# Designs tried in a protein design run: designed miniproteins, single chains, continued (5). Part 70

Each design is a single chain, and the fold is of that chain. pLDDT is the mean over its residues in the fold that is shown.

## One batch from the design tools (miniprotein)

Design m18423
Fold by ESMFold2-Fast:
Structure m18423 (fold): chain A 83 residues (1-83)
Amino acid sequence: MSEEEARRQAEAELRAARELIEEAREAKEEGDVKKATILLTAAAILASGAAFLATLLPEEEREEILAEVEELKKELKEIAEET
Protein backbone atom coordinates (compact mmCIF):
# COMPACT_ATOMS: atom_id res chain seq x y z
CA MET A 1 0.00 0.00 0.00
CA SER A 2 1.31 3.45 -0.89
CA GLU A 3 1.43 6.26 1.69
CA GLU A 4 -1.28 8.08 -0.30
CA GLU A 5 -3.51 4.98 -0.22
CA ALA A 6 -2.85 4.48 3.51
CA ARG A 7 -3.76 8.11 4.29
CA ARG A 8 -6.96 7.97 2.20
CA GLN A 9 -8.00 4.69 3.84
CA ALA A 10 -7.24 6.01 7.36
CA GLU A 11 -9.28 9.18 6.68
CA ALA A 12 -12.17 7.07 5.31
CA GLU A 13 -12.12 4.84 8.42
CA LEU A 14 -12.10 7.90 10.71
CA ARG A 15 -15.06 9.43 8.84
CA ALA A 16 -16.99 6.14 9.06
CA ALA A 17 -16.18 5.88 12.78
CA ARG A 18 -17.53 9.42 13.39
CA GLU A 19 -20.77 8.59 11.55
CA LEU A 20 -21.21 5.42 13.65
CA ILE A 21 -20.59 7.39 16.87
CA GLU A 22 -23.33 9.87 15.90
CA GLU A 23 -25.73 6.99 15.11
CA ALA A 24 -24.81 5.41 18.47
CA ARG A 25 -25.72 8.66 20.27
CA GLU A 26 -29.11 8.69 18.50
CA ALA A 27 -29.67 5.03 19.43
CA LYS A 28 -28.92 5.80 23.10
CA GLU A 29 -31.32 8.77 23.05
CA GLU A 30 -34.00 6.36 21.76
CA GLY A 31 -33.13 3.81 24.48
CA ASP A 32 -31.74 1.25 22.02
CA VAL A 33 -28.69 0.27 24.08
CA LYS A 34 -28.06 -2.88 21.99
CA LYS A 35 -27.88 -0.91 18.73
CA ALA A 36 -25.67 1.72 20.38
CA THR A 37 -23.26 -0.98 21.62
CA ILE A 38 -22.98 -2.56 18.15
CA LEU A 39 -22.34 0.84 16.53
CA LEU A 40 -19.73 1.83 19.15
CA THR A 41 -17.95 -1.52 18.67
CA ALA A 42 -17.83 -0.98 14.89
CA ALA A 43 -16.52 2.57 15.40
CA ALA A 44 -13.77 1.27 17.74
CA ILE A 45 -12.68 -1.28 15.11
CA LEU A 46 -12.51 1.45 12.43
CA ALA A 47 -10.53 3.76 14.74
CA SER A 48 -8.06 0.92 15.44
CA GLY A 49 -7.71 0.33 11.69
CA ALA A 50 -6.92 4.01 11.14
CA ALA A 51 -4.29 3.87 13.92
CA PHE A 52 -2.64 0.87 12.22
CA LEU A 53 -2.65 2.63 8.83
CA ALA A 54 -1.05 5.68 10.48
CA THR A 55 2.06 3.55 11.21
CA LEU A 56 2.63 3.47 7.41
CA LEU A 57 2.64 7.30 7.15
CA PRO A 58 5.37 9.96 7.61
CA GLU A 59 5.65 11.35 11.15
CA GLU A 60 3.66 14.56 10.53
CA GLU A 61 0.72 12.77 8.85
CA ARG A 62 0.89 9.92 11.41
CA GLU A 63 0.57 12.42 14.30
CA GLU A 64 -2.49 14.03 12.64
CA ILE A 65 -4.28 10.68 12.21
CA LEU A 66 -3.33 9.46 15.71
CA ALA A 67 -4.64 12.72 17.24
CA GLU A 68 -8.01 12.10 15.51
CA VAL A 69 -7.98 8.47 16.73
CA GLU A 70 -7.42 9.67 20.32
CA GLU A 71 -10.37 12.11 20.02
CA LEU A 72 -12.59 9.30 18.70
CA LYS A 73 -11.51 6.95 21.51
CA LYS A 74 -12.42 9.69 24.01
CA GLU A 75 -15.87 10.12 22.40
CA LEU A 76 -16.39 6.33 22.38
CA LYS A 77 -15.61 6.16 26.11
CA GLU A 78 -17.84 9.16 26.95
CA ILE A 79 -20.88 7.86 25.04
CA ALA A 80 -20.44 4.31 26.44
CA GLU A 81 -20.51 5.82 29.97
CA GLU A 82 -23.54 8.08 29.30
CA THR A 83 -26.72 6.94 31.07
Scores: mean pLDDT 83

Design m18424
Fold by ESMFold2-Fast:
Structure m18424 (fold): chain A 104 residues (1-104)
Amino acid sequence: AMQERVDEMVKKIIEELNKKLDELRTLLAQAKALGVDPADIARLESELNELEQFVKDLPYLARSLLKEEPDFVAVEFRLQLIYNYLLKKADELLSRAQALVDAA
């Protein structure tokens, strides 16, 4: 029951972040097609790859938290903080990629 609730929370977080990562990949592909500086694209791709790896590792992190934290409320709170951080980072990268496309 507790593990199922955390698994569902993690699944929703991953789905929402993957939508933003897909939007970011689309914008970066568009920026490449428009002839944006390869160095600017490479910086954003590096940060995208780091964010994608964190999202991929999230289920393992959540399972680790459940083993160490007997309080589900504490686990949920920590996952919410992680989600808010990743969401803010994804939105920042999306804004930067959109600015490159708009400037081209």
Scores: mean pLDDT 86

Design m18425
Fold by ESMFold2-Fast:
Structure m18425 (fold): chain A 65 residues (1-65)
Amino acid sequence: AARAVAWLQRRHGLSRAAAEAVVRTIREGMAAGLSGEEIRARLAERGFDLSGDDVDALGVLLATE
């Protein structure tokens, strides 16, 4: 979580709370077996405009924590 939160804050200028909300959404999606595109759609519904490449990078970071 710490690396993914720091990456989101540095790359996208998100607050800690916003970065933690993004990480939670990705973790929920991964636990549910969702694809990267499905996770990106959920992020967009929650007001987070992240690219597919950003979601994929975050998925890798979270899988290594």
Scores: mean pLDDT 80

Design m18426
Fold by ESMFold2-Fast:
Structure m18426 (fold): chain A 66 residues (1-66)
Amino acid sequence: SKEELGKLLSEAAKLALSKSKNPTPEEVYEAALEAGLPEEVARKIAELVEKGYSLDDAMVQVYLES
């Protein structure tokens, strides 16, 4: 559900920020998987961060487009 996605995205962001204040795409990908997001979604978030999106903007983009 969209509510479940929002919860997992929030948890992924918290985990990524616990690793670094400016997490790398790889750190974001690992945090997303640890939070329980599907690999496809985790990869999409990491790709957005790699393309220059902030962590918050990448998470919001994935949430809104899902």
Scores: mean pLDDT 85

Design m18427
Fold by ESMFold2-Fast:
Structure m18427 (fold): chain A 64 residues (1-64)
Amino acid sequence: MEEELEEEKRKKQEEISRLIGEILRNIGDALEEGIKSGDKKLMDEKLKEVNKENLKKIKEFEKK
C-alpha cells in the first residue's frame, strides 16, 4: 500500500519536472534566438509569446 502511494507521488513529480523542463527550455530557446538576432524588440516579443504558451500549459496541467 505505501509503495503504491510512493509510485503515484513519483509519477506526479515526473510530470511536474517534465512541465518545468519544457517551460525552461522554451524560455532558453527564445533568449538564444533573441541574443543571436541582436534585436531586443524581437527578443521581447518572442519571450511574450513563450510566456503565453507556458501559462497555457500550466493552466492545462492544473485543470487535471
Scores: mean pLDDT 76

Design m18428
Fold by ESMFold2-Fast:
Structure m18428 (fold): chain A 63 residues (1-63)
Amino acid sequence: SLSAAEQKAREEELIEKLAETYGISREEARRVAEAIRRGFENQDDAAVVAEATAFVEAVLARA
C-alpha cells in the first residue's frame, strides 16, 4: 500500500505532466485530478464516477 505522502507526491507529478501534455495550467490540471478523486471517494456508484469522468474530459477539451 502507498503511504499518504507517496500518493500526494505521485499526484503532484501527474498534475505537472497533465499541464505540460495538454497545455493547461497546473491549477486547471489540479482541479481535474481533484474532481476524479472526489468522485471515487464519495461515491461507489459507477454512474456518478462516469459523470465525474465526463466532466474531467469536458474540462480537458476546453483547454
Scores: mean pLDDT 64

Design m18429
Fold by ESMFold2-Fast:
Structure m18429 (fold): chain A 86 residues (1-86)
Amino acid sequence: KKEELAKKVKELIEKALEVADKLKDELDAGVLEVALAVAKRFAEKDPEESAAFMAKILRKFAEISDKETAEELLKLAEEAEEIAKE
Protein backbone atom coordinates (compact mmCIF):
# COMPACT_ATOMS: atom_id res chain seq x y z
CA LYS A 1 0.00 0.00 0.00
CA LYS A 2 2.99 2.35 0.53
CA GLU A 3 3.71 2.38 -3.24
CA GLU A 4 0.04 3.20 -4.00
CA LEU A 5 0.06 6.09 -1.50
CA ALA A 6 3.37 7.41 -2.90
CA LYS A 7 1.85 7.40 -6.41
CA LYS A 8 -1.21 9.35 -5.19
CA VAL A 9 1.01 11.91 -3.43
CA LYS A 10 3.11 12.40 -6.59
CA GLU A 11 -0.08 12.88 -8.66
CA LEU A 12 -1.29 15.53 -6.19
CA ILE A 13 2.10 17.27 -6.34
CA GLU A 14 1.82 17.47 -10.16
CA LYS A 15 -1.70 18.95 -9.88
CA ALA A 16 -0.56 21.41 -7.20
CA LEU A 17 2.34 22.57 -9.39
CA GLU A 18 -0.17 23.36 -12.17
CA VAL A 19 -2.17 25.48 -9.70
CA ALA A 20 1.04 27.19 -8.47
CA ASP A 21 1.59 28.43 -12.04
CA LYS A 22 -1.75 30.31 -11.72
CA LEU A 23 -0.64 32.28 -8.63
CA LYS A 24 -0.33 36.01 -9.40
CA ASP A 25 2.58 36.65 -7.02
CA GLU A 26 5.87 35.10 -8.21
CA LEU A 27 7.27 34.85 -4.66
CA ASP A 28 4.14 33.02 -3.44
CA ALA A 29 4.40 30.65 -6.42
CA GLY A 30 8.09 30.03 -5.66
CA VAL A 31 7.43 29.27 -1.98
CA LEU A 32 4.68 26.79 -2.91
CA GLU A 33 6.99 25.11 -5.45
CA VAL A 34 9.69 24.68 -2.77
CA ALA A 35 7.14 23.23 -0.31
CA LEU A 36 5.94 20.79 -2.99
CA ALA A 37 9.56 19.74 -3.71
CA VAL A 38 9.98 18.95 0.01
CA ALA A 39 6.76 16.87 -0.07
CA LYS A 40 8.03 14.98 -3.14
CA ARG A 41 11.32 14.06 -1.39
CA PHE A 42 9.39 12.36 1.43
CA ALA A 43 6.60 10.84 -0.69
CA GLU A 44 8.24 7.41 -1.17
CA LYS A 45 9.55 7.05 2.41
CA ASP A 46 6.58 8.57 4.25
CA PRO A 47 3.65 9.23 1.89
CA GLU A 48 1.15 9.82 4.74
CA GLU A 49 3.30 12.52 6.38
CA SER A 50 4.04 14.02 2.96
CA ALA A 51 0.28 14.19 2.25
CA ALA A 52 -0.40 15.77 5.67
CA PHE A 53 2.30 18.40 5.01
CA MET A 54 0.82 19.14 1.56
CA ALA A 55 -2.67 19.56 3.04
CA LYS A 56 -1.42 22.19 5.53
CA ILE A 57 0.56 24.11 2.91
CA LEU A 58 -2.23 24.07 0.29
CA ARG A 59 -4.80 25.34 2.83
CA LYS A 60 -2.49 28.21 3.84
CA PHE A 61 -1.92 29.22 0.20
CA ALA A 62 -5.70 29.10 -0.41
CA GLU A 63 -6.10 31.83 2.27
CA ILE A 64 -3.96 34.27 0.23
CA SER A 65 -5.20 33.32 -3.26
CA ASP A 66 -8.05 34.57 -5.44
CA LYS A 67 -11.38 32.69 -5.23
CA GLU A 68 -10.86 30.38 -8.24
CA THR A 69 -7.28 29.45 -7.30
CA ALA A 70 -8.29 29.01 -3.63
CA GLU A 71 -11.05 26.55 -4.67
CA GLU A 72 -8.52 24.47 -6.65
CA LEU A 73 -6.01 24.51 -3.75
CA LEU A 74 -8.69 23.50 -1.21
CA LYS A 75 -9.78 20.59 -3.43
CA LEU A 76 -6.16 19.35 -3.56
CA ALA A 77 -5.82 19.84 0.22
CA GLU A 78 -8.91 17.65 0.76
CA GLU A 79 -7.41 14.92 -1.49
CA ALA A 80 -4.14 15.15 0.48
CA GLU A 81 -6.06 14.85 3.79
CA GLU A 82 -7.70 11.62 2.53
CA ILE A 83 -4.28 10.14 1.65
CA ALA A 84 -2.94 11.13 5.10
CA LYS A 85 -5.77 9.12 6.74
CA GLU A 86 -4.76 5.89 4.94
Scores: mean pLDDT 80

Design m18430
Fold by ESMFold2-Fast:
Structure m18430 (fold): chain A 66 residues (1-66)
Amino acid sequence: PEITVTVEAKPGETVQDAVDRAIKAAIEEARRRGLVNIRVVDAKVDTDDKGNVTSVTVTVSGEPAP
């Protein structure tokens, strides 16, 4: 199963901080759903016309726990 989570960037947040926060949120959501062996499959970053990050969408894959 795959889980996709989108997080909105905080004002003044760096791309790296927003991506890290989105990955953490996606992994926690997958764990909440009982998934194990979680890995990041995809990460997409949206930016404004000035290069500021606006949102990050992360997809993780995992397996159901026994």
Scores: mean pLDDT 81

Design m18431
Fold by ESMFold2-Fast:
Structure m18431 (fold): chain A 79 residues (1-79)
Amino acid sequence: PSREEIEREVKRAMAIMLLSVARRYSENPELRELLDKAIDALAAGNYEEALELLDKALELASEEEKPLIERAKKLVEEV
């Protein structure tokens, strides 16, 4: 694989990890569902769908989850 392919894979893996942590700390079932869908979209390579789901998640996120979700979104945007 190219360096660019490896970097995209690393960014995707990091985004999934950040969203998994945010999901664990969330007390909002609706937010957890959106994060699960976003993780599934990222794992499938559906970046556009993942970004839409992350935007919806940010609207529901509390102060604890927001930094993790924002960081994950930036990583996905750089893919």
Scores: mean pLDDT 86

Design m18432
Fold by ESMFold2-Fast:
Structure m18432 (fold): chain A 101 residues (1-101)
Amino acid sequence: DIQKEVDEVIKKLEEVRKRLEEAAARTTSPFLRRTLQEIIDDLKETIKKLKEARNDPQKAQEVIEEAKRLIRDAEFYLRAADAENAGASTREVFELLLAHK
């Protein structure tokens, strides 16, 4: 039960990590690239924590909630990267980044 949920969350984190790595490689903004890299590092740490907690249902549930929050943050910064690529102003991208720093 919990092991299946952990495995599915790890799969989702790996998918989000790949999208963040692609966005970081594509962005022309040094600030956005740094923020995306920080989230990639957080995702790597959370995946490690989930693997370690896989046989502890209570701890696994806590890390799953942490992972869900991190996925929401990652989706926000991916939207900021998409907005930059669509021609959003440097000011708009910077304001979005500051709201989450």
Scores: mean pLDDT 79

Design m18433
Fold by ESMFold2-Fast:
Structure m18433 (fold): chain A 108 residues (1-108)
Amino acid sequence: SKLEKMYKEVKKVVEELKAKLRELAAKHPEIQSAVDAFIETLEELLKEMEKAVKENDDDKFTQLIEEIIGTLREFGRWAAERLDPEAAEELQAWIDEAIAKLREIRKS
């Protein structure tokens, strides 16, 4: 189905970001606990998206994409205040790329 294809694309974007976040946390132990909590939040949102796919709920699926985008923005803002400028810029670039990809998936 269309939602199943979109879900696979969303999951790929989130999994790639999770890997980058884990590597960042390894270099910056001060954000490790926050990264772990944020990854758990992303995994919970992906589980809700999988349920929306099974229920063929287009509106709920779209709303969950917006919730992921919102949580990415909030995490980026929080982490930028706690990282050195170079690490903050790199994280913001990853978040901006993930948001752009999620918005493109939503339009499909």
Scores: mean pLDDT 89

Design m18434
Fold by ESMFold2-Fast:
Structure m18434 (fold): chain A 62 residues (1-62)
Amino acid sequence: SLEDKVIEALEKLGYKVKEIFQISENKWLALTEDGEGLEVVVNKEKNEFIIGQDGKYVTVPL
């Protein structure tokens, strides 16, 4: 599923996902085991994830 791909992308970046919530069709909120909050947006047109934390974001290929 797309949610599984979101989790895989976060884990590939070194995050351990504790909880994940789908907010909209292309947006998730993830809480890590270390208590970090991450916003993840999928851009299907560009085949990429945009991962935001504390006003910074990183783009990861889907």
Scores: mean pLDDT 81

Design m18435
Fold by ESMFold2-Fast:
Structure m18435 (fold): chain A 80 residues (1-80)
Amino acid sequence: ELEKRLEEATRLAVEGARLAKELKENGGPASKITGAALRAIGSSLTAALLAKKMGKPEKGEEASEKANSVYPELKIDIKA
């Protein structure tokens, strides 16, 4: 279950980053851009904590790296 939860947290981090990027590029409301960015950051933190629980901290870094690759302005620096 932890592995599936890690995969889902990583997916949500990337989705949040994509939404933040899309909203920013399309001139969306600042509140929605911030909400999407916070979702990406929160999901990245969840992934890092789950990866630490599994003894695989590099898997937690993967979530942050993927989110930052989609939307570099996030600059997520979370380590498990």
Scores: mean pLDDT 78

Design m18436
Fold by ESMFold2-Fast:
Structure m18436 (fold): chain A 78 residues (1-78)
Amino acid sequence: DVERRLEESIRRAEETLEKAKQAGDEEMARKAEEVLRIARTGAQQARESPHFAETIAEGVEERVRKLEEEVRERLEKK
């Protein structure tokens, strides 16, 4: 379900933000906060526009996946 996918994306973004904060990487934390904001906005938009809910969910999932990859790569280099 789109709603569960968006909730999962928000949870993943929150977890990624916490990892960036724990690493003391303020730049990565700021990027994670931006993606989290996009995910939360996407969830709201999907509720208001059911016709676009699938497209919104896919876009949010892509943003979160990219964020997870960037944060992982950044933290592995430290």
Scores: mean pLDDT 81

Design m18437
Fold by ESMFold2-Fast:
Structure m18437 (fold): chain A 74 residues (1-74)
Amino acid sequence: TDEELRERIRQELLEGGVPEDVAERAAESAVASRDDPELAGENVRRTLLEAGVPEERAEELARRVQQLVEEAQR
């Protein structure tokens, strides 16, 4: 269910105020790294920071994405 995980991550980022194009890119990156939840979170954090998302919010959203990836591994 890579598509389901991608959509869930995308929705979480959009609800967090991330622009649609950035949320889509970050979600794709997280799914590509789904075997390593910590790496998925770091990739999302980096993508958000590069797009100008404030550091505190980027870290919060990245942590949430890491949790979603961890849940998907069950």
Scores: mean pLDDT 83

Design m18438
Fold by ESMFold2-Fast:
Structure m18438 (fold): chain A 116 residues (1-116)
Amino acid sequence: MEEQVAAADRAIATARELSDLARKYAEKGSPEVRKIAQELSDAANGVAAAFEGIRDALRAGPEHQAEVDQLVADTEELIARMRELAEKLKKLDPEFGDKVLAGIDEIEAAVRRIRA
């Protein structure tokens, strides 16, 4: 439980960082890059909010495990959306795309820890 809460907190921090990085990047890109980066920033904020819900359910106790499982499943869909956007961005800017994908890998590791 404590390790799962810690994993959720790390995922929240990483998702917030990715959202900020994508938003700042959007200010400097071409119109196509800006659109993808803005969508990535919004998706990352959604993932951060979803992990806040997971963290709150984990803190509520073992009787909320079904809620945690459902929130994790919903969050995995949002993470998949982030990965799709990051892969599109990598085709336009490989260096920035790789940096974003590394952050998504950290978020996915947190999901695996919460599920364990």
Scores: mean pLDDT 85

Design m18439
Fold by ESMFold2-Fast:
Structure m18439 (fold): chain A 70 residues (1-70)
Amino acid sequence: SMDQQKHQLLADVTRDLLAGVPEKEVEEKAREQGKKLGLSDEEVEKILETARKMAENARANSAEVAAARA
């Protein structure tokens, strides 16, 4: 379904952000993939916003664990 495709795009964007792909490149790829899936610019922006929050939370947790090991 379209919702499953949106979830897959969210997962892919979050993965790229966590892998250190530049934000501009991630945004360009997400917009291109979103167009292929028939998503509006608004829907792609919501996915990007959600992915940025998820990536930030994951990075914060990883930094806290790394600091505890130092």
Scores: mean pLDDT 80

Design m18440
Fold by ESMFold2-Fast:
Structure m18440 (fold): chain A 111 residues (1-111)
Amino acid sequence: MKKELQEAIKKLEEAIKELEKAKKSKTHDEAKEELKKALEFLGEALGHVRKTGDEELYKKVTEALRRAAEHIQDALNLLDNGSPLEEVQKEVERAKEYVEEAKKIVEEALS
């Protein structure tokens, strides 16, 4: 269990790093690639939380990361529509807030 929670935290930190890269990206294609990587890391984090067998923890983390994924998808849609990077950055910041919420939930379970 503790190892799975540590791996989940690592994947959430990797997702936050990719979201920060997306905010600093100078092209739509670069931002899109980093946002897709962030989504992959969120999925991997959920996989690690699921392996703990803690159904209540999994439910709480899933809800926070579902909200993060919705904002990442909104950012991807803005990129696909040629919207300014400043608009994309607002959605990425919202996604980051929910990933940080999920990380706090997992860190509290580790304590």
Scores: mean pLDDT 88

Design m18441
Fold by ESMFold2-Fast:
Structure m18441 (fold): chain A 89 residues (1-89)
Amino acid sequence: MSLIDKVIELLKKKKEYDMAEHLEKLRKLAEQGDRQALLALLSVSGLVLFDEKRYDDAIAVYETLLSLEPDDLSARHQLARVKAAKAAA
């Protein structure tokens, strides 16, 4: 199961059905080559994983985003926040 599948299932368990449907639509667009949909999918997934204290999964998602967009300052900032939160936990 992909990490994105885990995020969508997590949202469904939280009864966040609108957000789960939104991520499924972004995934379909990303599979069709929509780069902006892929970046949005990774960004939102990282935030969901961070909010759920799934730090290693959130780190993996942000590192994937940064492999695609190395100069994304927002993603770098979020990755640093997740790493700091993990170290403090």
Scores: mean pLDDT 85

Design m18442
Fold by ESMFold2-Fast:
Structure m18442 (fold): chain A 103 residues (1-103)
Amino acid sequence: AGHQAIADVLLLFQAALTAGLPLEEAAERAREAILASPALSEEAKELLLEMLDLLVAADLPATQAQGALGRGLLAVAEAAAAGASDVEAARRALEAVRAALAA
């Protein structure tokens, strides 16, 4: 459930960007989804909120932001396949996004 909740949040963010929403508005919708999720621990929520703050601060074009989110989604899928916790999946998503923004 936690892995799917993280994936759903990242997909919601990508869908909002694809629909032409500004980065900040897309991130706010993802933030609301994170905070409302009963499947996520508080630690996983904090890591995902840090990831959203990094994406907003980077102020990238939608295509680049979607690329970073795609790397986060891949990291979550790999964490889920490995049987990692929601906290570990969220941490890997944050790290993948941070690495994408540094490139």
Scores: mean pLDDT 86

Design m18443
Fold by ESMFold2-Fast:
Structure m18443 (fold): chain A 104 residues (1-104)
Amino acid sequence: MVRQDSGHKMDEEDKKVMERSVKIIREEIEKLLEELLEKGKITEEQRKKLLELVERLEEEALNSDSITEGIALLLRLVGINTSLKLLLEGKSVSVDQILKEAEG
């Protein structure tokens, strides 16, 4: 018996939607990181670590053939974006917590 992965496999259209979604979230995260650095809310080292994490998650999402895996990786990127917005607003969120949550 061949075990089929749960859920729909990504077709070419799903991959294009994923690629566009990842790109939009990536660009928003980069803008948030620049603003956080300018306002002294993160260090240059923390910005570099967050960019490296985001790049890894982007590569994993774009190389995923499973819609379920791609969505899970996209949600991690959305989580990072949301946490960075909260940090910018001065909420009780740390960069270490953002990194830990994104690692799963």
Scores: mean pLDDT 76

Design m18444
Fold by ESMFold2-Fast:
Structure m18444 (fold): chain A 90 residues (1-90)
Amino acid sequence: MKAYEEMVEEAKKRIREEAKKNNIELSDEQIEALAETATKLRMIGAVLQEALRYRDSDPAKSQELLDLLTRAGRGDPEAIERAAELALRE
């Protein structure tokens, strides 16, 4: 699976388990929307953390990572997948 798809499926699983534990009924549409949002937040956090790690040692790499977030926000599939791969490592 693509890393992004893997993270979305993991998030769906966690959301379903938590809803079941608390006797909350969620539609498949609600689970999908929540999983997509959680996955995007996870990707943003992971890329920002990685950029901060390189800020002092490799400023060019730090800037490249921030540019990756911008491209992913524009819907670049390669950038989305790269950001997802970074998030799955952490």
Scores: mean pLDDT 82

Design m18445
Fold by ESMFold2-Fast:
Structure m18445 (fold): chain A 94 residues (1-94)
Amino acid sequence: SMDEIRALIHGALGLAQLIRRDAERRGDAELAARASEIVELLRQAYESTDPAELIRLLEEVRRRAREIAERWPEYAGAMDTLVALVEEAIALVR
């Protein structure tokens, strides 16, 4: 359902915002910028009414989250959780 999809996106958004704030606190400008890109894509996904656009946005979030996990191993667990929420949302759209 759309309510379940939105709840998953909202959960992923919360994780991305936490990582962005932690990056800002650490002075890690590159991590903060990458987390901000994920936040923006998730906001667009939350407002999307087109299933094809929603899947495209969520697949881009998944790709970017995996890049963060590879480059910042300390956030791999949080990014894996975010990816799991996004993959569940994609499955519900399909």
Scores: mean pLDDT 90

Design m18446
Fold by ESMFold2-Fast:
Structure m18446 (fold): chain A 83 residues (1-83)
Amino acid sequence: STTSESKTTIRLGNYLHETDHVSGVEKIYKISEVNGEEKEELEKVLTDPKEISREAARESARELLRMPTVQEYDELWRAGKKI
């Protein structure tokens, strides 16, 4: 889980969710393994803010103990918070 000022990337299980805060587009990448290394392959592109929020909530439900929503995660990392 990483972010810059224009993008937030959250890894949950075998998926990466990348949110572009300039365009509002979310991309979902499926992680696959080759020889024990992880590779990313683009699975889905979401341009609807409602659909983006639903995916964020869905993935947050899977990782209940650690990660806020994409929006909350972005605010934390834009502020340069540690942890």
Scores: mean pLDDT 61

Design m18447
Fold by ESMFold2-Fast:
Structure m18447 (fold): chain A 90 residues (1-90)
Amino acid sequence: AAAAEAEREANIKKAQELLDKYLAENRELFDRIRAAFQRVSDEINARNADADDATLLELTQELFAAHPDWAAAYQLRVDLLEEFKKLAEE
């Protein structure tokens, strides 16, 4: 039990170090992705200050349909988070 847990913790640490290095090497790209995501959030908030989560989801989908470049940047961020999750769980 203890040996298996130590191996898992070492693998998580290695995955985190690889992710941190990848993020550092691609900081400008990730700053652009973050800016695109923030712009979507600002646009949704500007339209519906009191909107519930369901309304915000519908507005996000509508905005991504109108702005495919923002959708692409958001998807890249999601894909990177999913890849990190796989590395941490495997």
Scores: mean pLDDT 68

Design m18448
Fold by ESMFold2-Fast:
Structure m18448 (fold): chain A 98 residues (1-98)
Amino acid sequence: MEPVTAIVNLTFKTKEQEDKWPELEERVRKKAKELGAEIEIDREKGRYTFTHKSWKVVTELVLETIKEAKKIGVEGISVTFLGSPEAVQEMVAALEAS
């Protein structure tokens, strides 16, 4: 069974939003570790990449990242899902339901 991946890109408009990145990163890394997901973070690009065999785990991490980003006023958020067509459809549906 192929793993599923989600790429979350955050666009920061202010230094105040950038200064809150370490708090957001710490919460997201903790959640990924608790769920056993692979995580890659590129702070310069504002990018989080989550990989797991379960689309539910990847979706939970995406939703947590969006929730924390919105708390610090980030409006520019894009999400890309990679995986089987069925897994991608489930992840998109879960994101739209939120």
Scores: mean pLDDT 83

Design m18449
Fold by ESMFold2-Fast:
Structure m18449 (fold): chain A 101 residues (1-101)
Amino acid sequence: MVYLAVIIRGESEEEKPFLEELKEGIKEIAKELGGEIVKEIERVTPDSVIFILVVKFKSEEQAEKFEKAVREYVDKFFKENPDAKVGVSILPLESVEDFIS
């Protein structure tokens, strides 16, 4: 089993619509590649918005395909939305508990 944390950050609450679009697209990619969304976290402050998805895969190969597909999706998103002040990071985890401890 492989767990990946996808962290989507906006510089302000005004960026929230871009984060929602990225989140939904990434969730669709995860499901198409056999991933399971095991945790969703949202943190909203006046200075930042953070969405976190923890995705579980059965194999490293599926996790690598997901990471590549997400990078391609994010690149396309920024080409279509050049003014979006958001960032996306993908981090490997040992388990979902490693993230939420």
Scores: mean pLDDT 80

Design m18450
Fold by ESMFold2-Fast:
Structure m18450 (fold): chain A 88 residues (1-88)
Amino acid sequence: LKEVLVNVFKENPIGVLSTVTILSEKDKEFLKKLDPQTVIDLIEAIIEAGKGYIPPEYFKKFADIVREIHKDKLTPELEKAIEKLKSL
């Protein structure tokens, strides 16, 4: 899944920017429904496709949103992925 997402985002860098900068309430509800592994795959894909293209402050904002949405389902792996985003 991560490799597929990275390829999709490489074909459309604006999609990566939109994902980390523009999150509607509908997008937040969608993220809340995702299992922790899918969220980790999404985070890794965003980092790989957006690193060096998107300013670090947007990754930090996205990390905070993901952490709040999944605060009741935080696995050690998901926590590590969120911290990786926040420390970019």
Scores: mean pLDDT 69

Design m18451
Fold by ESMFold2-Fast:
Structure m18451 (fold): chain A 64 residues (1-64)
Amino acid sequence: MTVEDARAWAREFFETHGPEAVRQRLDELTAEVEPTRGDPDPEAFEKRLLANALAALLREHEAR
């Protein structure tokens, strides 16, 4: 998964489910990846990309 793929997914998720669902999903992903921080686990890496994309999108929504 690329950063672009993660951002596209996050944008579609936001448009479909709204900001409350995005916050919930971000919290879930963050909880799952925190124990694996620094681990080269591919699943953890993909979840970090998705979490970062959701966080960035929420910050943009909050600022505007």
Scores: mean pLDDT 74

Design m18452
Fold by ESMFold2-Fast:
Structure m18452 (fold): chain A 69 residues (1-69)
Amino acid sequence: MEREELEKKLRELFLSKASQEEVDEIIKGMTTEELRLLLEAFEGERIPDEAERERLAARLEPRARALAA
């Protein structure tokens, strides 16, 4: 259930359809646990655009830190 939701979000990002603003909104709405699941799934998924992968990782990292604090 929860993992399937995150997989769908990742597939949208994988297709490079999500803007930076859209990614930020998705991340902002996540709990620390959901963010960890997203990171795991994201690392398991193949993202074709290396720059997009780096941007996603950079966005997730500071948000995860803020939620963990």
Scores: mean pLDDT 57

Design m18453
Fold by ESMFold2-Fast:
Structure m18453 (fold): chain A 99 residues (1-99)
Amino acid sequence: LTPEQQSELDAGVLDVAAAVVYATSKIKKISPEEAERLAKNMLDIIRRLAPSQRETAKRAAELFARALKENGLTDVAEQFVEDLAKIDPEVAAAAREAL
């Protein structure tokens, strides 16, 4: 990778980490319907990240699924993992371990 490409990847990793933390903080105040919309946004981020940053995608998915479960949004968490399995079964397996 060029230094420019490496810098863009590093920024992307930080953006995903920030998104996961932000999502977790919002879940405590969000309805199940709003949590479902947030889960769809996380699926889009993971879809883009998984091909190049699979371990980061696994960690992001795991943290998000755990946050949903811990806040009583178990149905949303299970649906998130199911949808994730259609994108990347390996990332989905990591998220399922958080449930």
Scores: mean pLDDT 76

Design m18454
Fold by ESMFold2-Fast:
Structure m18454 (fold): chain A 119 residues (1-119)
Amino acid sequence: SLEDLIKEAFEKAKKEFKESWGIDFPVTYELTDKLPEGVLAVADKEKKTIYFNRNNLKRLKFKDEKEFKNYIYEAVKYQLALLAGLRLVRGDPPPVVLTPEYRDKKYSEEEIKEILESV
């Protein structure tokens, strides 16, 4: 199921963080339909929770299951790094992962706070 694929990617990313960077912290994930259409995932630093947009995940097209798993795995790694205070990209990383069609959209800290308050 979609839930199983996300769980596998999440567990793989958490294991890699512990083994590669020595980071082991309580982080959970949730599937929600309350995120904006263009938002694939958002991390809540205070709640240590990563929210995934259920509807966007169902709509995304991948070449195969491996590509889907890798895409979710990279998104989870990015969100875990943000929650851990690590930098995976140069400059200020956006705390949201966007779908490919919304890749150029930027969210302010205030807009992200509003999104997190809606879930």
Scores: mean pLDDT 72

Design m18455
Fold by ESMFold2-Fast:
Structure m18455 (fold): chain A 115 residues (1-115)
Amino acid sequence: DIVDEINKLIDKAIESLEQGNIEEALKYVKKAIDTLLENIDKIDPETFKKLALRLASVTAEALYRWAEKNNDPSLKAKALYLFVQIVWAADNNDKETLKSYLEEAKKLVEEALKR
């Protein structure tokens, strides 16, 4: 089940953050975003919204901690802004807008992992 796979990746990202392993958390976040976006048409809207919100939360936390560790206030601001935008898009049940913000989140995670 693809939903179970995404939730397991999110859980691993949360566990990595709890252990202080920010880079590992970002890797799990990237896998979760990739898996969600690849399967967007196979997931019902309510489940997609729930996954997007969970993923937005952990992504923002991981990027914020990474930005703090690397003294990047611009990325810190972008992470918080992106989280707010995903929450608001979810409240509007706008799947395409949620997809766009998840793609932007993925881009920020990829940029962080390149260093």
Scores: mean pLDDT 85

